# Designed miniproteins, single chains, continued (2): the designs that were tried, part 8

Each design is a single chain, and the fold is of that chain. pLDDT is the mean over its residues in the fold that is shown.

## One batch from the design tools (miniprotein)

Design m4261
Fold by ESMFold2-Fast:
Structure m4261 (fold): chain A 55 residues (1-55)
Amino acid sequence: MPSIEELREIIEEFRERFGPEATIALLEKILNDPSASEEIKEEARRMKEEILKEM
């Protein structure tokens, strides 16, 4: 599993390529993944909230 820093980089690249709506969908998949760590889910939630606030 990527580190929190690596996750942030991956999500930022994804957002640049596919836009905010597709990135939110990816973050929702991470939040619903039972194998994802609590730290990864917390970071995914924060990133999702930031993107929604910017839309």
Scores: mean pLDDT 79

Design m4262
Fold by ESMFold2-Fast:
Structure m4262 (fold): chain A 66 residues (1-66)
Amino acid sequence: SDEELAEKIERLFLEYHLGLISEEELKERLQELVPKASEEEINEAIRLFKEGRGKEAVELLLKAEK
């Protein structure tokens, strides 16, 4: 479901924010969760998250997976 996918994406961003995973690990795991997303879309989502726009980052990835 969209809710389960959103929770998994949010958890990965949280783990990255806490320094538990690297940016490279984050990219790899996001690509596994949203295989329809392009590398450019994943990079844009990470950029949005770094800018404090985490809600937009999640929405972008959910839209890419549909």
Scores: mean pLDDT 88

Design m4263
Fold by ESMFold2-Fast:
Structure m4263 (fold): chain A 57 residues (1-57)
Amino acid sequence: SEELVEEAFRALTKRLPLSEEQRELAREIIREVIEEKGLTEVTDELLMEVMSRLREA
């Protein structure tokens, strides 16, 4: 679901400024979370999980 990944990425970048390296990593993390949790839409839970993982990296 590349469309879902791009939608989530746009929502994330509105909430959190990202470096170039973090932008690539964010897309990978978004894909991982979507696959792990079987998400079909962008949720606040998805964005919070991605932000948490980015801060730990």
Scores: mean pLDDT 80

Design m4264
Fold by ESMFold2-Fast:
Structure m4264 (fold): chain A 56 residues (1-56)
Amino acid sequence: DQALQALLQRMAEIDPDEARRAEEQIRRMKEQGESRQAILDELQRRLGRLIEAHQL
């Protein structure tokens, strides 16, 4: 999934440790049967928080 990989890559550029945790969370969400949209929303939320933390 190119969209998921792009979000994870951007996250890794800001905080590699958080990107790794996000990958683990995605794995769990997939195992729990979460939708692709739910996974994308979670990644976008996490990325937004990282960007905000760097600004603040």
Scores: mean pLDDT 81

Design m4265
Fold by ESMFold2-Fast:
Structure m4265 (fold): chain A 73 residues (1-73)
Amino acid sequence: SMKEAEEQIEKIKEEMKKELEELKKKYKEKYEEAEKKGDKKEARKLAREFTVEAINITGKAYDEILEIKRAAR
């Protein structure tokens, strides 16, 4: 059913948003500490690691949504 697929997709989007917010909170504290110390190398490393992890979370959610869309046809 299309309605069941839409409900599952919405749940995946909510879980993705929650994971991204938790990731953001985790890195915000570390990033602010690095900036206070003037550690530009650590700040750049943290920004890169955050970006990679955010892409992975988003990509996983996108793949799950795509599978649901394919199965619902």
Scores: mean pLDDT 85

Design m4266
Fold by ESMFold2-Fast:
Structure m4266 (fold): chain A 67 residues (1-67)
Amino acid sequence: MEEKIKEIGKKAAERFGVPLEAALAAARDILVNGWSAEETAHRLVYLFGVPYEKALELAEFIKELAK
């Protein structure tokens, strides 16, 4: 699980140009905590200042990679 979170988080950070810590937090919220894309996007806006539209796309991207 941790390796999958790191791999997905790194890909998301590179694709969306966000800090790795933000992408890793999003990956954990979705893969470990079972959060929705909307819940994860809201947290990224609040904690990391990622624009909502970008945060939502990032969260959906992680969900697709997680299957």
Scores: mean pLDDT 83

Design m4267
Fold by ESMFold2-Fast:
Structure m4267 (fold): chain A 85 residues (1-85)
Amino acid sequence: MAREENLRLGEVLDRLVAGEISVAEAAEILGVPQSTMSRIARLIEAARAAPSRAASEEAGRGLTREVSEIYRKKGFKLLSAEDHG
């Protein structure tokens, strides 16, 4: 079950980035507060609208932090294909 939820988080975030699902729908699917998904969506938008490399990197760091906090709060593990297990 936890592995399915981890895979689902990545897929849901990809769909949110692609504009295939709404913030409210993503929040419902992941069982997180809509405010948390709203922050993630804003970070994604900030990265896309970034006028500079520094602004894009800042948005990326913010996104990583928000995703990490979701995992900590839910007890899920982040998917890391390149980390040694």
Scores: mean pLDDT 65

Design m4268
Fold by ESMFold2-Fast:
Structure m4268 (fold): chain A 102 residues (1-102)
Amino acid sequence: MEEVKAVIARMDAEAAAGRLTPARFDALRSELVKAAQREVGKLADEAQKKIDEAYRTGSPEEAEKLREEATKKVTEKSNEIGKLVQDAVDRGRAAVAAREAA
């Protein structure tokens, strides 16, 4: 999440400074998408490690509960990240368009 927020903050700062050119926007959008993909992958990997540990400790019921909880958490966070990315991209596009119109 911190990496995603850092890229968004950079894009918003460059937009506010009037430095967000189409080329810079495309570069930051690519970084943002990659950061978001890494964050979702990290969440899925961390969830799987916890499930695997529960199986190793001999608690199949706990492993199943962790699987259900992990599915909900990963879906919730994935949707949250997707919304942050889409909102940031929309703001960036608006800033580029405003700069082009000026």
Scores: mean pLDDT 82

Design m4270
Fold by ESMFold2-Fast:
Structure m4270 (fold): chain A 55 residues (1-55)
Amino acid sequence: DPAEVARLAAERRAKAGATHYDIVSADTPLGRQAAEAAAEAMKAAGVDVTVTLIP
C-alpha cells in the first residue's frame, strides 16, 4: 500500500534524527498531490517538512 510505504519512509527519517526534510515536486496537479501525501506522512511522524514546487 502506498500509504504504508510513505509512513515507513517518514518513520525512517524520524529514527535517523532528521531535523528537516525538503520535498521537491513538479508544480502540476499530480506533483502537488504526491507532495501533499508525503508531507502528511512525515508530519504524522513529527518531522518538519518543506514542500518546494518547481514550475
Scores: mean pLDDT 72

Design m4271
Fold by ESMFold2-Fast:
Structure m4271 (fold): chain A 107 residues (1-107)
Amino acid sequence: SAALKEIVSKYAPKIAGLELRIVGLQQDYPLSPEQQKLYDQALQLRKQFQQYVKQGDAKGAAQKLQEISAVYRQMAQLPGTHPELSAELQRLSDLYEEMSKQLEEVA
C-alpha cells in the first residue's frame, strides 16, 4: 500500500506534464475521430486504474496501465498523426508502461 502510493505520487506529475503538452499540441493538430475514440478508451481505463489504486491492488493497477500504454501507442501510430503529436503520445505510452513495471515489482 505505501509502495503503491509512492509510485503513483512519483509518476502523477510526469503524466500530467505530458498530458498538458499533448493538449497544447491539439490546438494545432486536433484529434481525428479514430484518435478521439482511443482517447475516450484511455480515459475509461484510467478510471479503472484509479479504482484499483483505491483498493490497494498493485497488480490490477499495473494491468490497467499496460492497457492505457497500448491505447496511446496505437493512437501515436495512426496514419495521418502529425510527427510532433505522435512523439508526445509515444512518450506518454512509454511512461505508462514504465509505471506499470514499477507497480508489478511491488505487487
Scores: mean pLDDT 88

Design m4272
Fold by ESMFold2-Fast:
Structure m4272 (fold): chain A 68 residues (1-68)
Amino acid sequence: GKVTINVKSLDTVSLSTTSDAVLTGEKNITIKAGETVDNISLVDLLSSKLIIDGEEKDLREDAEVVIE
């Protein structure tokens, strides 16, 4: 699936994906296919791994970053 990271502020981002995904870190955040999860702490994002369909994705290479 494709991942979009939308940077809403200095502290929080939103994530959307076309496949079911999990951010795995200090806490797990589940993202359902076609849904957007808002208010993800940037600190949590940077300390977590993004898993889509059992595959780890590189947030620098596999994600579209949108700055608003």
Scores: mean pLDDT 68

Design m4273
Fold by ESMFold2-Fast:
Parts: C-alpha cells; sequence; structure tokens
Structure m4273 (fold): chain A 75 residues (1-75)
C-alpha cells in the first residue's frame, strides 16, 4: 500500500522502452539485458506482494546488474 515500491511499474515500462530502442538501433545485446532487467523487476514486485522481501531484494539486485550491463553494451 503506502510502503509499495513507487514507480515499480514505471521502472518495468522504462526498461522495456530501452530494450525497444536498443533493438531499433541494432544493439541486440543491450536489448536483451534491458528485457532481463524488466523481467527481474516484475519478479521483485511479485515477491513483495507474496511477502517474500528476501527474494524481492535478490531479484532487484539482478535487475540492477542487467540494467548496468545493458547500459554498458549500449555504448
Amino acid sequence: MDSQLEGGDRGIEEALALAEEAEKRGNKEAAEHFRKAAEYLRLAKQALEDGDDEKALQYLGKAIEHAKKGLKAYN
């Protein structure tokens, strides 16, 4: 509720938008990493709703790592 991750859905949408932009630029590696980041953000959100804060943190960590790899591959 009030302790919900603000912008969780926004973060997923943003990662997917970055993946689409990378695909349009022909950067398939960056696109794949951004899609994985979006996937892990969804899993983190689901884990939070299930009350599994530890798994949510693990998925958030994976999402961040894939976002970083996507950004590096984008340059």
Scores: mean pLDDT 79

Design m4274
Fold by ESMFold2-Fast:
Structure m4274 (fold): chain A 76 residues (1-76)
Amino acid sequence: MTPEELLEKGIEAARSGNFDEAEKYFEEAAKVGTPEQKAKAYVMLASIYESRGDKEKAEEYRQKAKELNPELAEKF
């Protein structure tokens, strides 16, 4: 499965309310993607952790996303 396919499956899982499956797909995309794909995966992981009330992990993933994609630094 490519990083692009992992991101797509993660988005589909999140849309169906299966956040545990979405987290798994985004974690895998973060390991194998390009810097832009990894940054997108980290943004999605931050959103999942924020929805769970884990603000520390959400901020950790936002920081990782900003380090990989400087354009995201202007949005966070």
Scores: mean pLDDT 78

Design m4275
Fold by ESMFold2-Fast:
Structure m4275 (fold): chain A 86 residues (1-86)
Amino acid sequence: SETLERALELLERLAEAETVEEVNRLAREIMRLMEELETPEQLEEVARAAAEAADRAAAAGREDAAIAADLLAGMAGFEKARLERK
């Protein structure tokens, strides 16, 4: 899925984001793409990638990026659970 691939690319960029403006821009686009994902498996990949992005950002001292990625991981996990319940 191009939507999934794009979300994963943006999460990698989010892990490296150095400004609040860039973090907010990337987070908004990732959230928009997540709304287009239709399977629990795709949302599981996003949740995992977002958690990894949060860890990398935190290790690098990028607090805004780490917080945003952690929130995205939680949102993806919630949406995965919602789709699994239907």
Scores: mean pLDDT 88

Design m4276
Fold by ESMFold2-Fast:
Structure m4276 (fold): chain A 60 residues (1-60)
Amino acid sequence: SPEVEEAFRKGEELVRKGASLLEALRAVEEVLASLPPRERAVAATAIALRLIGEEIDKEL
C-alpha cells in the first residue's frame, strides 16, 4: 500500500540523516496508524527488521 512505501522511505531517510533507530521507528508507526491492524503489524515488523539490518551493515 502507499502508506507502507511511505513509512519505509521515511524511516530510511531519518536514519540516513542521523536520527536514532527509535526515532525512525516512531515515525514509521505514525505513518502506518491508518492501516488495518493485521497489515499494520506485518508492515511495522518488516520495516523494523529492514532498518535494523541496514544499521548492522553500516557497523561492519
Scores: mean pLDDT 77

Design m4277
Fold by ESMFold2-Fast:
Structure m4277 (fold): chain A 60 residues (1-60)
Amino acid sequence: ERERLLDEAGEYVKKAEEAYKNGDFQTAAEYYRKASELFEAAGLPNAAKVYKQKADELEK
């Protein structure tokens, strides 16, 4: 349950970092947003907030 949500969040963070490295900032922002939602569902609001802010900064 929670472990699966954390694993999925980690996968989206990894996808976001790869998109960022490729200069694909919109895709990176979308993956960070998904990671944020998964961290929130896992009961980690601080982590969710961090990745939400990363997504917002990439979109501007």
Scores: mean pLDDT 82

Design m4278
Fold by ESMFold2-Fast:
Structure m4278 (fold): chain A 62 residues (1-62)
Amino acid sequence: ADDYYHIGAVLYGQGKYEEALAYFEKALEEDPDYASAWLGLGKVLEAQGKTAEAAEYYAKAA
């Protein structure tokens, strides 16, 4: 889970949002309770202008 999350975070920082989403989803497949990966998905969606969808993922991280 941690390795996939860190790859996703790096890709997000590089603006590679589709690749970042894939790695955050991979992290959640390994550990669905991995709060940081839910936050990562929310941040990508927010960056894409999908604020309502981002809010749902932020809620799952809480």
Scores: mean pLDDT 80

Design m4279
Fold by ESMFold2-Fast:
Structure m4279 (fold): chain A 62 residues (1-62)
Amino acid sequence: IDEEEINIALVRMLVGIGEILLKNGDIEGAIEAYEEAIRLAREKKLPQEVIDEIEARLEKVK
């Protein structure tokens, strides 16, 4: 198993949590989840494209 693929899956789970929170009207919680996903992606040195995708989601919520 590729470690990068595992890290991408973990980051995508955090994004999913943010989406659930946003759907339930918890905008603040959604922002925190997306920011945590970006932080983890940066720490794990994931491709910039993954980080950009999450940042785009965060900008739509703000």
Scores: mean pLDDT 81

Design m4280
Fold by ESMFold2-Fast:
Structure m4280 (fold): chain A 68 residues (1-68)
Amino acid sequence: SEKEKEAIERVLKALEEYKKTNGDFSKLVPAIREALKEGADVDKIIEAVREKYPEFADLVRKVAEILL
């Protein structure tokens, strides 16, 4: 869905800020929470993360599991 694509793009943008700020979680956790709330599939989120920021795939999965 279009909303799912937009939610995943927001997670990728939050990861860019996380990388830029050397580990500031303050934008990353809300972005993942909002994506899950909008019904984004965890595996689709992780696939998008793995393609652009493979080093953060495990981190995003762990955060998503905690938020579920």
Scores: mean pLDDT 82

Design m4281
Fold by ESMFold2-Fast:
Structure m4281 (fold): chain A 68 residues (1-68)
Amino acid sequence: SMEEKLAELREKIERVFRENADATPEERGLAVAKVVRDFEEKYGPLTDEERAALARLIREVSEEFAAR
């Protein structure tokens, strides 16, 4: 389901932000892009709805880590 895909993506993206807290925003962006590419390689391309939800998720995680 979309919910299960987004939960897995959230965990992996939060891990990127945790492990790359001192990296530049560009370096973190590249690491997030790699997570998305690896996910699409495994499960197939995301739908437009899933991509929109992923974009919101990335913004939410980024804002959560910026507040620390």
Scores: mean pLDDT 85

Design m4282
Fold by ESMFold2-Fast:
Structure m4282 (fold): chain A 92 residues (1-92)
Amino acid sequence: AAVQAAAPASEREAVRQLVALLAEYAEYYHTDPERAANLEAQFDRIIATLSPELQEIARKTRARVRELVEAGDLSGAYAEIERGAAELMALV
């Protein structure tokens, strides 16, 4: 599938898009590697639109989600997405 990323209207919208992409990434990481790779490219584009503080939190959250999904801990990955979303939303 082609990478599709709409420019977010605000940092709050960017955070919502990142959360949705992380959830989809966790779901498809082992079942659709091409889709997972395309989702990573979308993360990078959206993260680049954020302020430096939000970029740091978003990158750390993505890295931890990847670790958990690679380890087969899907429940842990979703918990990390919720934690990261709460941290990002507190700053927006």
Scores: mean pLDDT 81

Design m4283
Fold by ESMFold2-Fast:
Structure m4283 (fold): chain A 52 residues (1-52)
Amino acid sequence: HMEELRERIKKFNEEIEKLADVDPQKAAELASKYFDELERERRRIGAENRKK
């Protein structure tokens, strides 16, 4: 699970860097949105681990 998350973060980071060169405003919006999503996902994983 965590390994898959790290791979997604790496890919998204690369995408944001490319966007930042072209449209920094859009890159910032995407980054904020994605980090919010990751934080929620991380909390979900934590809750599931407690149920193990």
Scores: mean pLDDT 73

Design m4284
Fold by ESMFold2-Fast:
Structure m4284 (fold): chain A 92 residues (1-92)
Amino acid sequence: MEELEKKIEEIKELAKKNGLSVEIEIKGDTINITLSGLSPISMTALVLSLIGLGLDGAEVKIEIKGDTINITVSGLNEEQMLELLDMVKGVI
């Protein structure tokens, strides 16, 4: 949990520096990530990176509305959540 909280804070700080809005919520084995202000190229990179992660046993839901993407992933353990957050940090 402490490593997850630290990674979330790093992502929020990086997003703010890049003119993006980010909200991350963790409830049990489910993580919800909302990113606003993404370019079409960055949004495409994020979606492809999500598919490429191959999170075993996870259920992924992606919703896109304009420049906002909402990503919900359920069935994750803490290591998988960290992997997901590291990928998101690499894209923004």
Scores: mean pLDDT 83

Design m4285
Fold by ESMFold2-Fast:
Structure m4285 (fold): chain A 67 residues (1-67)
Amino acid sequence: SLEKRYEELMEEVGEYVRESGDEELAEKLLALTREATEENLFELLERIAELIPDEELRERLRELIEL
C-alpha cells in the first residue's frame, strides 16, 4: 500500500538525516512530516525529496509519488 511504502521510505529518510547530523535538515523534515495528510501526501513527498541530497533516496521518494 502507499501508506506502507511511505512509512518504509520515511524510516530510510530519518536514518539518513540522523547519520548526517544536520540539525536544520532534521527540523525541516519534522515540520514537513507534521503537515502530512492523505490530501497533501504527494506535495509533501516532493518537498521532502527536494530536501534530501542523496540522489537514490530522492528518486525513490519521487517514484512513490508516481504510484
Scores: mean pLDDT 74

Design m4286
Fold by ESMFold2-Fast:
Structure m4286 (fold): chain A 60 residues (1-60)
Amino acid sequence: KKELEEKLKKIRDEIVDKENELNKLIKEGKVTEEEAKKKQQEIEKLREEGEKIQKEIEKL
């Protein structure tokens, strides 16, 4: 019950957290541009997963 909605919320929260962490690391100079790119790719994959779950919820 509400598992898909809860999963979507967790993914969205994880995206926000990862974006905030990445911004901090960039500002602090603790990541290379290459590492920042990899983290951006991880965030994009989470966005794709979230969209997939959202589509499943909309189909109900």
Scores: mean pLDDT 80

Design m4287
Fold by ESMFold2-Fast:
Structure m4287 (fold): chain A 75 residues (1-75)
Amino acid sequence: SSEEEREQLLQATLNSIRTILDNDPSLTPEQKRELLSRFEELLKAQDLDGAIELAEEAGLQESVEVIRQVKEQLG
């Protein structure tokens, strides 16, 4: 895949994670901002394994599934 296609996929992934975080009533606004910032850094670094680990540690099963699908699509 082109670099542009990869960047678009990662941005779409971050947008999906943002929506998941915004719709989670168990998280405080501060936790949502911190998690989103961490996911953004990991996705920019293309550290998909690190992003999966963060999502698992935070109990964000929907985010785990989204990131795993992206990893399969990029592999």
Scores: mean pLDDT 85

Design m4288
Fold by ESMFold2-Fast:
Structure m4288 (fold): chain A 86 residues (1-86)
Amino acid sequence: SMVEELADKLYEIILEYVNDPSVTRKEALFKIAELLEEAVKKGMTLTEITEAIDEAGKRALAAGVPEELVDRFQTAALLIATILMN
């Protein structure tokens, strides 16, 4: 599903940021913003985007990413999605 594909891509960005010290927070957030803009262009609803963000966070936590970092990325992603759709 589109939700699963978006969740996979969001999770990959978070994981790359955690595991690669050359990847900056700014670069990770810009990649997230680009993915969310494409999701909106494809006709994904805010509910579907929120489900993808939640699933990506769940996978990141399971992979050992700190809860604080996951919360920050999820909050930023939701804010970006809201701006793009309203």
Scores: mean pLDDT 87

Design m4289
Fold by ESMFold2-Fast:
Structure m4289 (fold): chain A 58 residues (1-58)
Amino acid sequence: EEREKLREEAIKKANEIFKETSQKVDEYLKNGDFEKADKIAEEGYQKAVDIFKEAREK
């Protein structure tokens, strides 16, 4: 089955999302935009969850 490969890809993609989210959060924090920083962090988390849901369906 391809489940192991799909899980590995999901983990890799989630890590990329976390890295990009961290960079965006840092940018907003430097600009003093704390509300945007929180929103971006929440959206990044949700995207990671969605990636794992997609992997389960495949």
Scores: mean pLDDT 77

Design m4290
Fold by ESMFold2-Fast:
Structure m4290 (fold): chain A 70 residues (1-70)
Amino acid sequence: SKEGIELAKEAQKLYEEARKLAEEKNDWEFLKEADELMGKISDAIENEDLEEAKKIIEELKKKIEELKEK
């Protein structure tokens, strides 16, 4: 769906931000968490559960903000 494609693009942009932040902070455990969340987002989109995908995207955003405060 168009909405699923847009959510996938948003998730990919967040993942690139998470990767850069993990490299700056040397937090590779955070990168593993981001990888797991990306997998869950992909699964939710494939199952047409766009609300679940949005929820997981918000979780990823929150984790990125938490790491920025360290």
Scores: mean pLDDT 83

Design m4291
Fold by ESMFold2-Fast:
Structure m4291 (fold): chain A 87 residues (1-87)
Amino acid sequence: MEELRKKGLEALEKGDYEKAVEYLEKAAELSEGRERIRILAELAAAYLKLGEVAKAVGLALRALGLAIDLGDEEAEKYVLETLKKAL
């Protein structure tokens, strides 16, 4: 999971948003809890960069919902900041 997430974030940094989506989708499937919330936010950012606004919004709402359900304020902040950076 961590290696896939790392590759996804490296792809985001390089502007390879399609590769970022591929790696982050796989990382999300293999993750749970706080890490899954963070990866879903990163995936939403990748979709924003691709212009896939509807998918990005859906993922962002899902990530925020999971963070709220867990009472994880740090995860909530991470989701919001990740999305702000992608705008």
Scores: mean pLDDT 84

Design m4292
Fold by ESMFold2-Fast:
Structure m4292 (fold): chain A 66 residues (1-66)
Amino acid sequence: SDLEKGIEYLKQGKYEEAVKYFKKAVEKDPNNVKAWTYLSVALGKLGKTEEAKKYADKAIEIGNKK
């Protein structure tokens, strides 16, 4: 899956590729809290701190929905 491919790139330090696959994962399933969380982590590794925080907050928001 796109989420699994993103995680593999993240483990390899290929953060731009990881972001690409995590973006695909959240596009297919916008309620996937894990995908938003990994997207935030990968963006943080790229130094995109403001985007990373935005998507971390998105993951929290979605995770709090019943």
Scores: mean pLDDT 84

Design m4293
Fold by ESMFold2-Fast:
Structure m4293 (fold): chain A 68 residues (1-68)
Amino acid sequence: GAVEKAVEEIRKRVGKDGKVSISTAAEIISKHLGVDKEKAREVLKKYDKDGDGKITVGEAVMAIRSLV
């Protein structure tokens, strides 16, 4: 489904630190779930506990599940 495709693409975009940027994750979520990129970005920011502009795959999955 759309959730699984978004998660797989996020896994492929993960850097050496095990994280993906909020901007990249928001683009992937918007593309696969049909939600507004800005809305996805605001939800992802709530899971960015470190404030570094990056999230783990696990945090991205939780954000995606909150959007559907």
Scores: mean pLDDT 81

Design m4294
Fold by ESMFold2-Fast:
Structure m4294 (fold): chain A 68 residues (1-68)
Amino acid sequence: DEIPALVEALSDPDPAVRAAAAGRLGRLATEEARRMGTEALQKATSDPDPAVRALAGLALRDLGVPVP
């Protein structure tokens, strides 16, 4: 399952990797992605990179989770 690897990728030093991980988690739209990814995605909405923040917010919307 790719979900644990995507959650870890949200902590990657490369903002392009974090952005891709956030986008992929949102596209999966599974209960497991919501349960495992929600906390990391909520933290990513405060990321220093604006693309990571935007994709994390979109992913939370796609997973049915409110943005903090």
Scores: mean pLDDT 80

Design m4295
Fold by ESMFold2-Fast:
Structure m4295 (fold): chain A 108 residues (1-108)
Amino acid sequence: GPPLSAEEKKALEYLEKALEALKKGDVEKAKEYAEKAAEAAAASGTPTGEAAALLARGAVEALDKGDVLLAKAYLLAGLGVLHSAAGDDERARRLFEEAEALYREAKA
């Protein structure tokens, strides 16, 4: 696909930072980065950015409810959307598979 916009690329970087913060147990930093990802993604004005923004907001809402597994699922799905738009279909597929597994675990 076409290269990501500057705003979509910022959203991707913030989603990665949100996941890194969750791996370190820093829920507040993960929420801050997910909020920044949603803002950057929405600022892109693209359908891909709108989808990524919705998923990043889902992660924020999940973290507010203490649902870390659901938050990880949303963050991975947001990364999948952006990687798919960038033409990295194999990485996107793996991210969506991980997101689905975590979503099922969160709902169990």
Scores: mean pLDDT 89

Design m4296
Fold by ESMFold2-Fast:
Structure m4296 (fold): chain A 88 residues (1-88)
Amino acid sequence: SKKEAAGKAMGEAAKKALKGAIEGGADARGIAATAIAAAGAGAGGMIGGEEGEKSAEGAAKAAEGAGGEKAGEGAEEGGKLAAEAGKE
């Protein structure tokens, strides 16, 4: 279902971003901020359109700031996966 696909895509976004943050040596606050930002990137992807794309991009940049470059890359990839899941 779309609801299950969306939840999975958001979870994958958070997982990829968190892996990047942990590999980059982020502390507990950085890891928590990365998880929140990554979830926002997934949600933005699901929303779609100009607003959704801008929200996902902003959230991915926030994840990069919190957890480092790899966290930002994970959040961006997760946002794209969420956008694809939202189309189904």
Scores: mean pLDDT 76

Design m4297
Fold by ESMFold2-Fast:
Structure m4297 (fold): chain A 65 residues (1-65)
Amino acid sequence: MSPVAEIMELLIEGGKAFQAGDYDTAIELFEKAIELAREHGMEKAEEMARKSLEKAKEAKRQAEE
């Protein structure tokens, strides 16, 4: 699979976990997407994954209150 397709799959699966309230799984998947994007110099994909990770971490903090 191309790196682009793999990153997109990680973002899709992370989004599904986020929608299901599984923030720990969403965080893990978004972190994997960031690492893969960095390895391949895909700055835009890394930025997108980072924004998704921030939202997942914030949602987890709110849910733990």
Scores: mean pLDDT 83

Design m4298
Fold by ESMFold2-Fast:
Structure m4298 (fold): chain A 112 residues (1-112)
Amino acid sequence: ADKLIEEARKAYENGDYDKAIELFEKAVKENPNNARAYILLGEVYLRKGKYDEAIEAFEKAVKINPNNARAYELLAQVYELKGDKEKADEYRNKAIELFEKGVDDDSLDIKP
């Protein structure tokens, strides 16, 4: 999985979002419990404006790791972009709750 993730990150950095999606999809097929790979896949979908696919990927990440504050933060961002302020606020509050409890999985924002 690590090699696919590294190659996918390079594709994303080069703006090749279709290649990044393909490689992250291969990574999650090899390891369906890799919450980090689902987060990265969702971030690429988000950059492409594929909000429903981004939500699906982030929801899989939170099912694997329910304490992943970053995945909830990303869900809030996607719902806000879709105009669903109520869900955006709900997920943002969940992310804050987890950060305040010191639960932080800082794996894998693709960008600083």
Scores: mean pLDDT 82

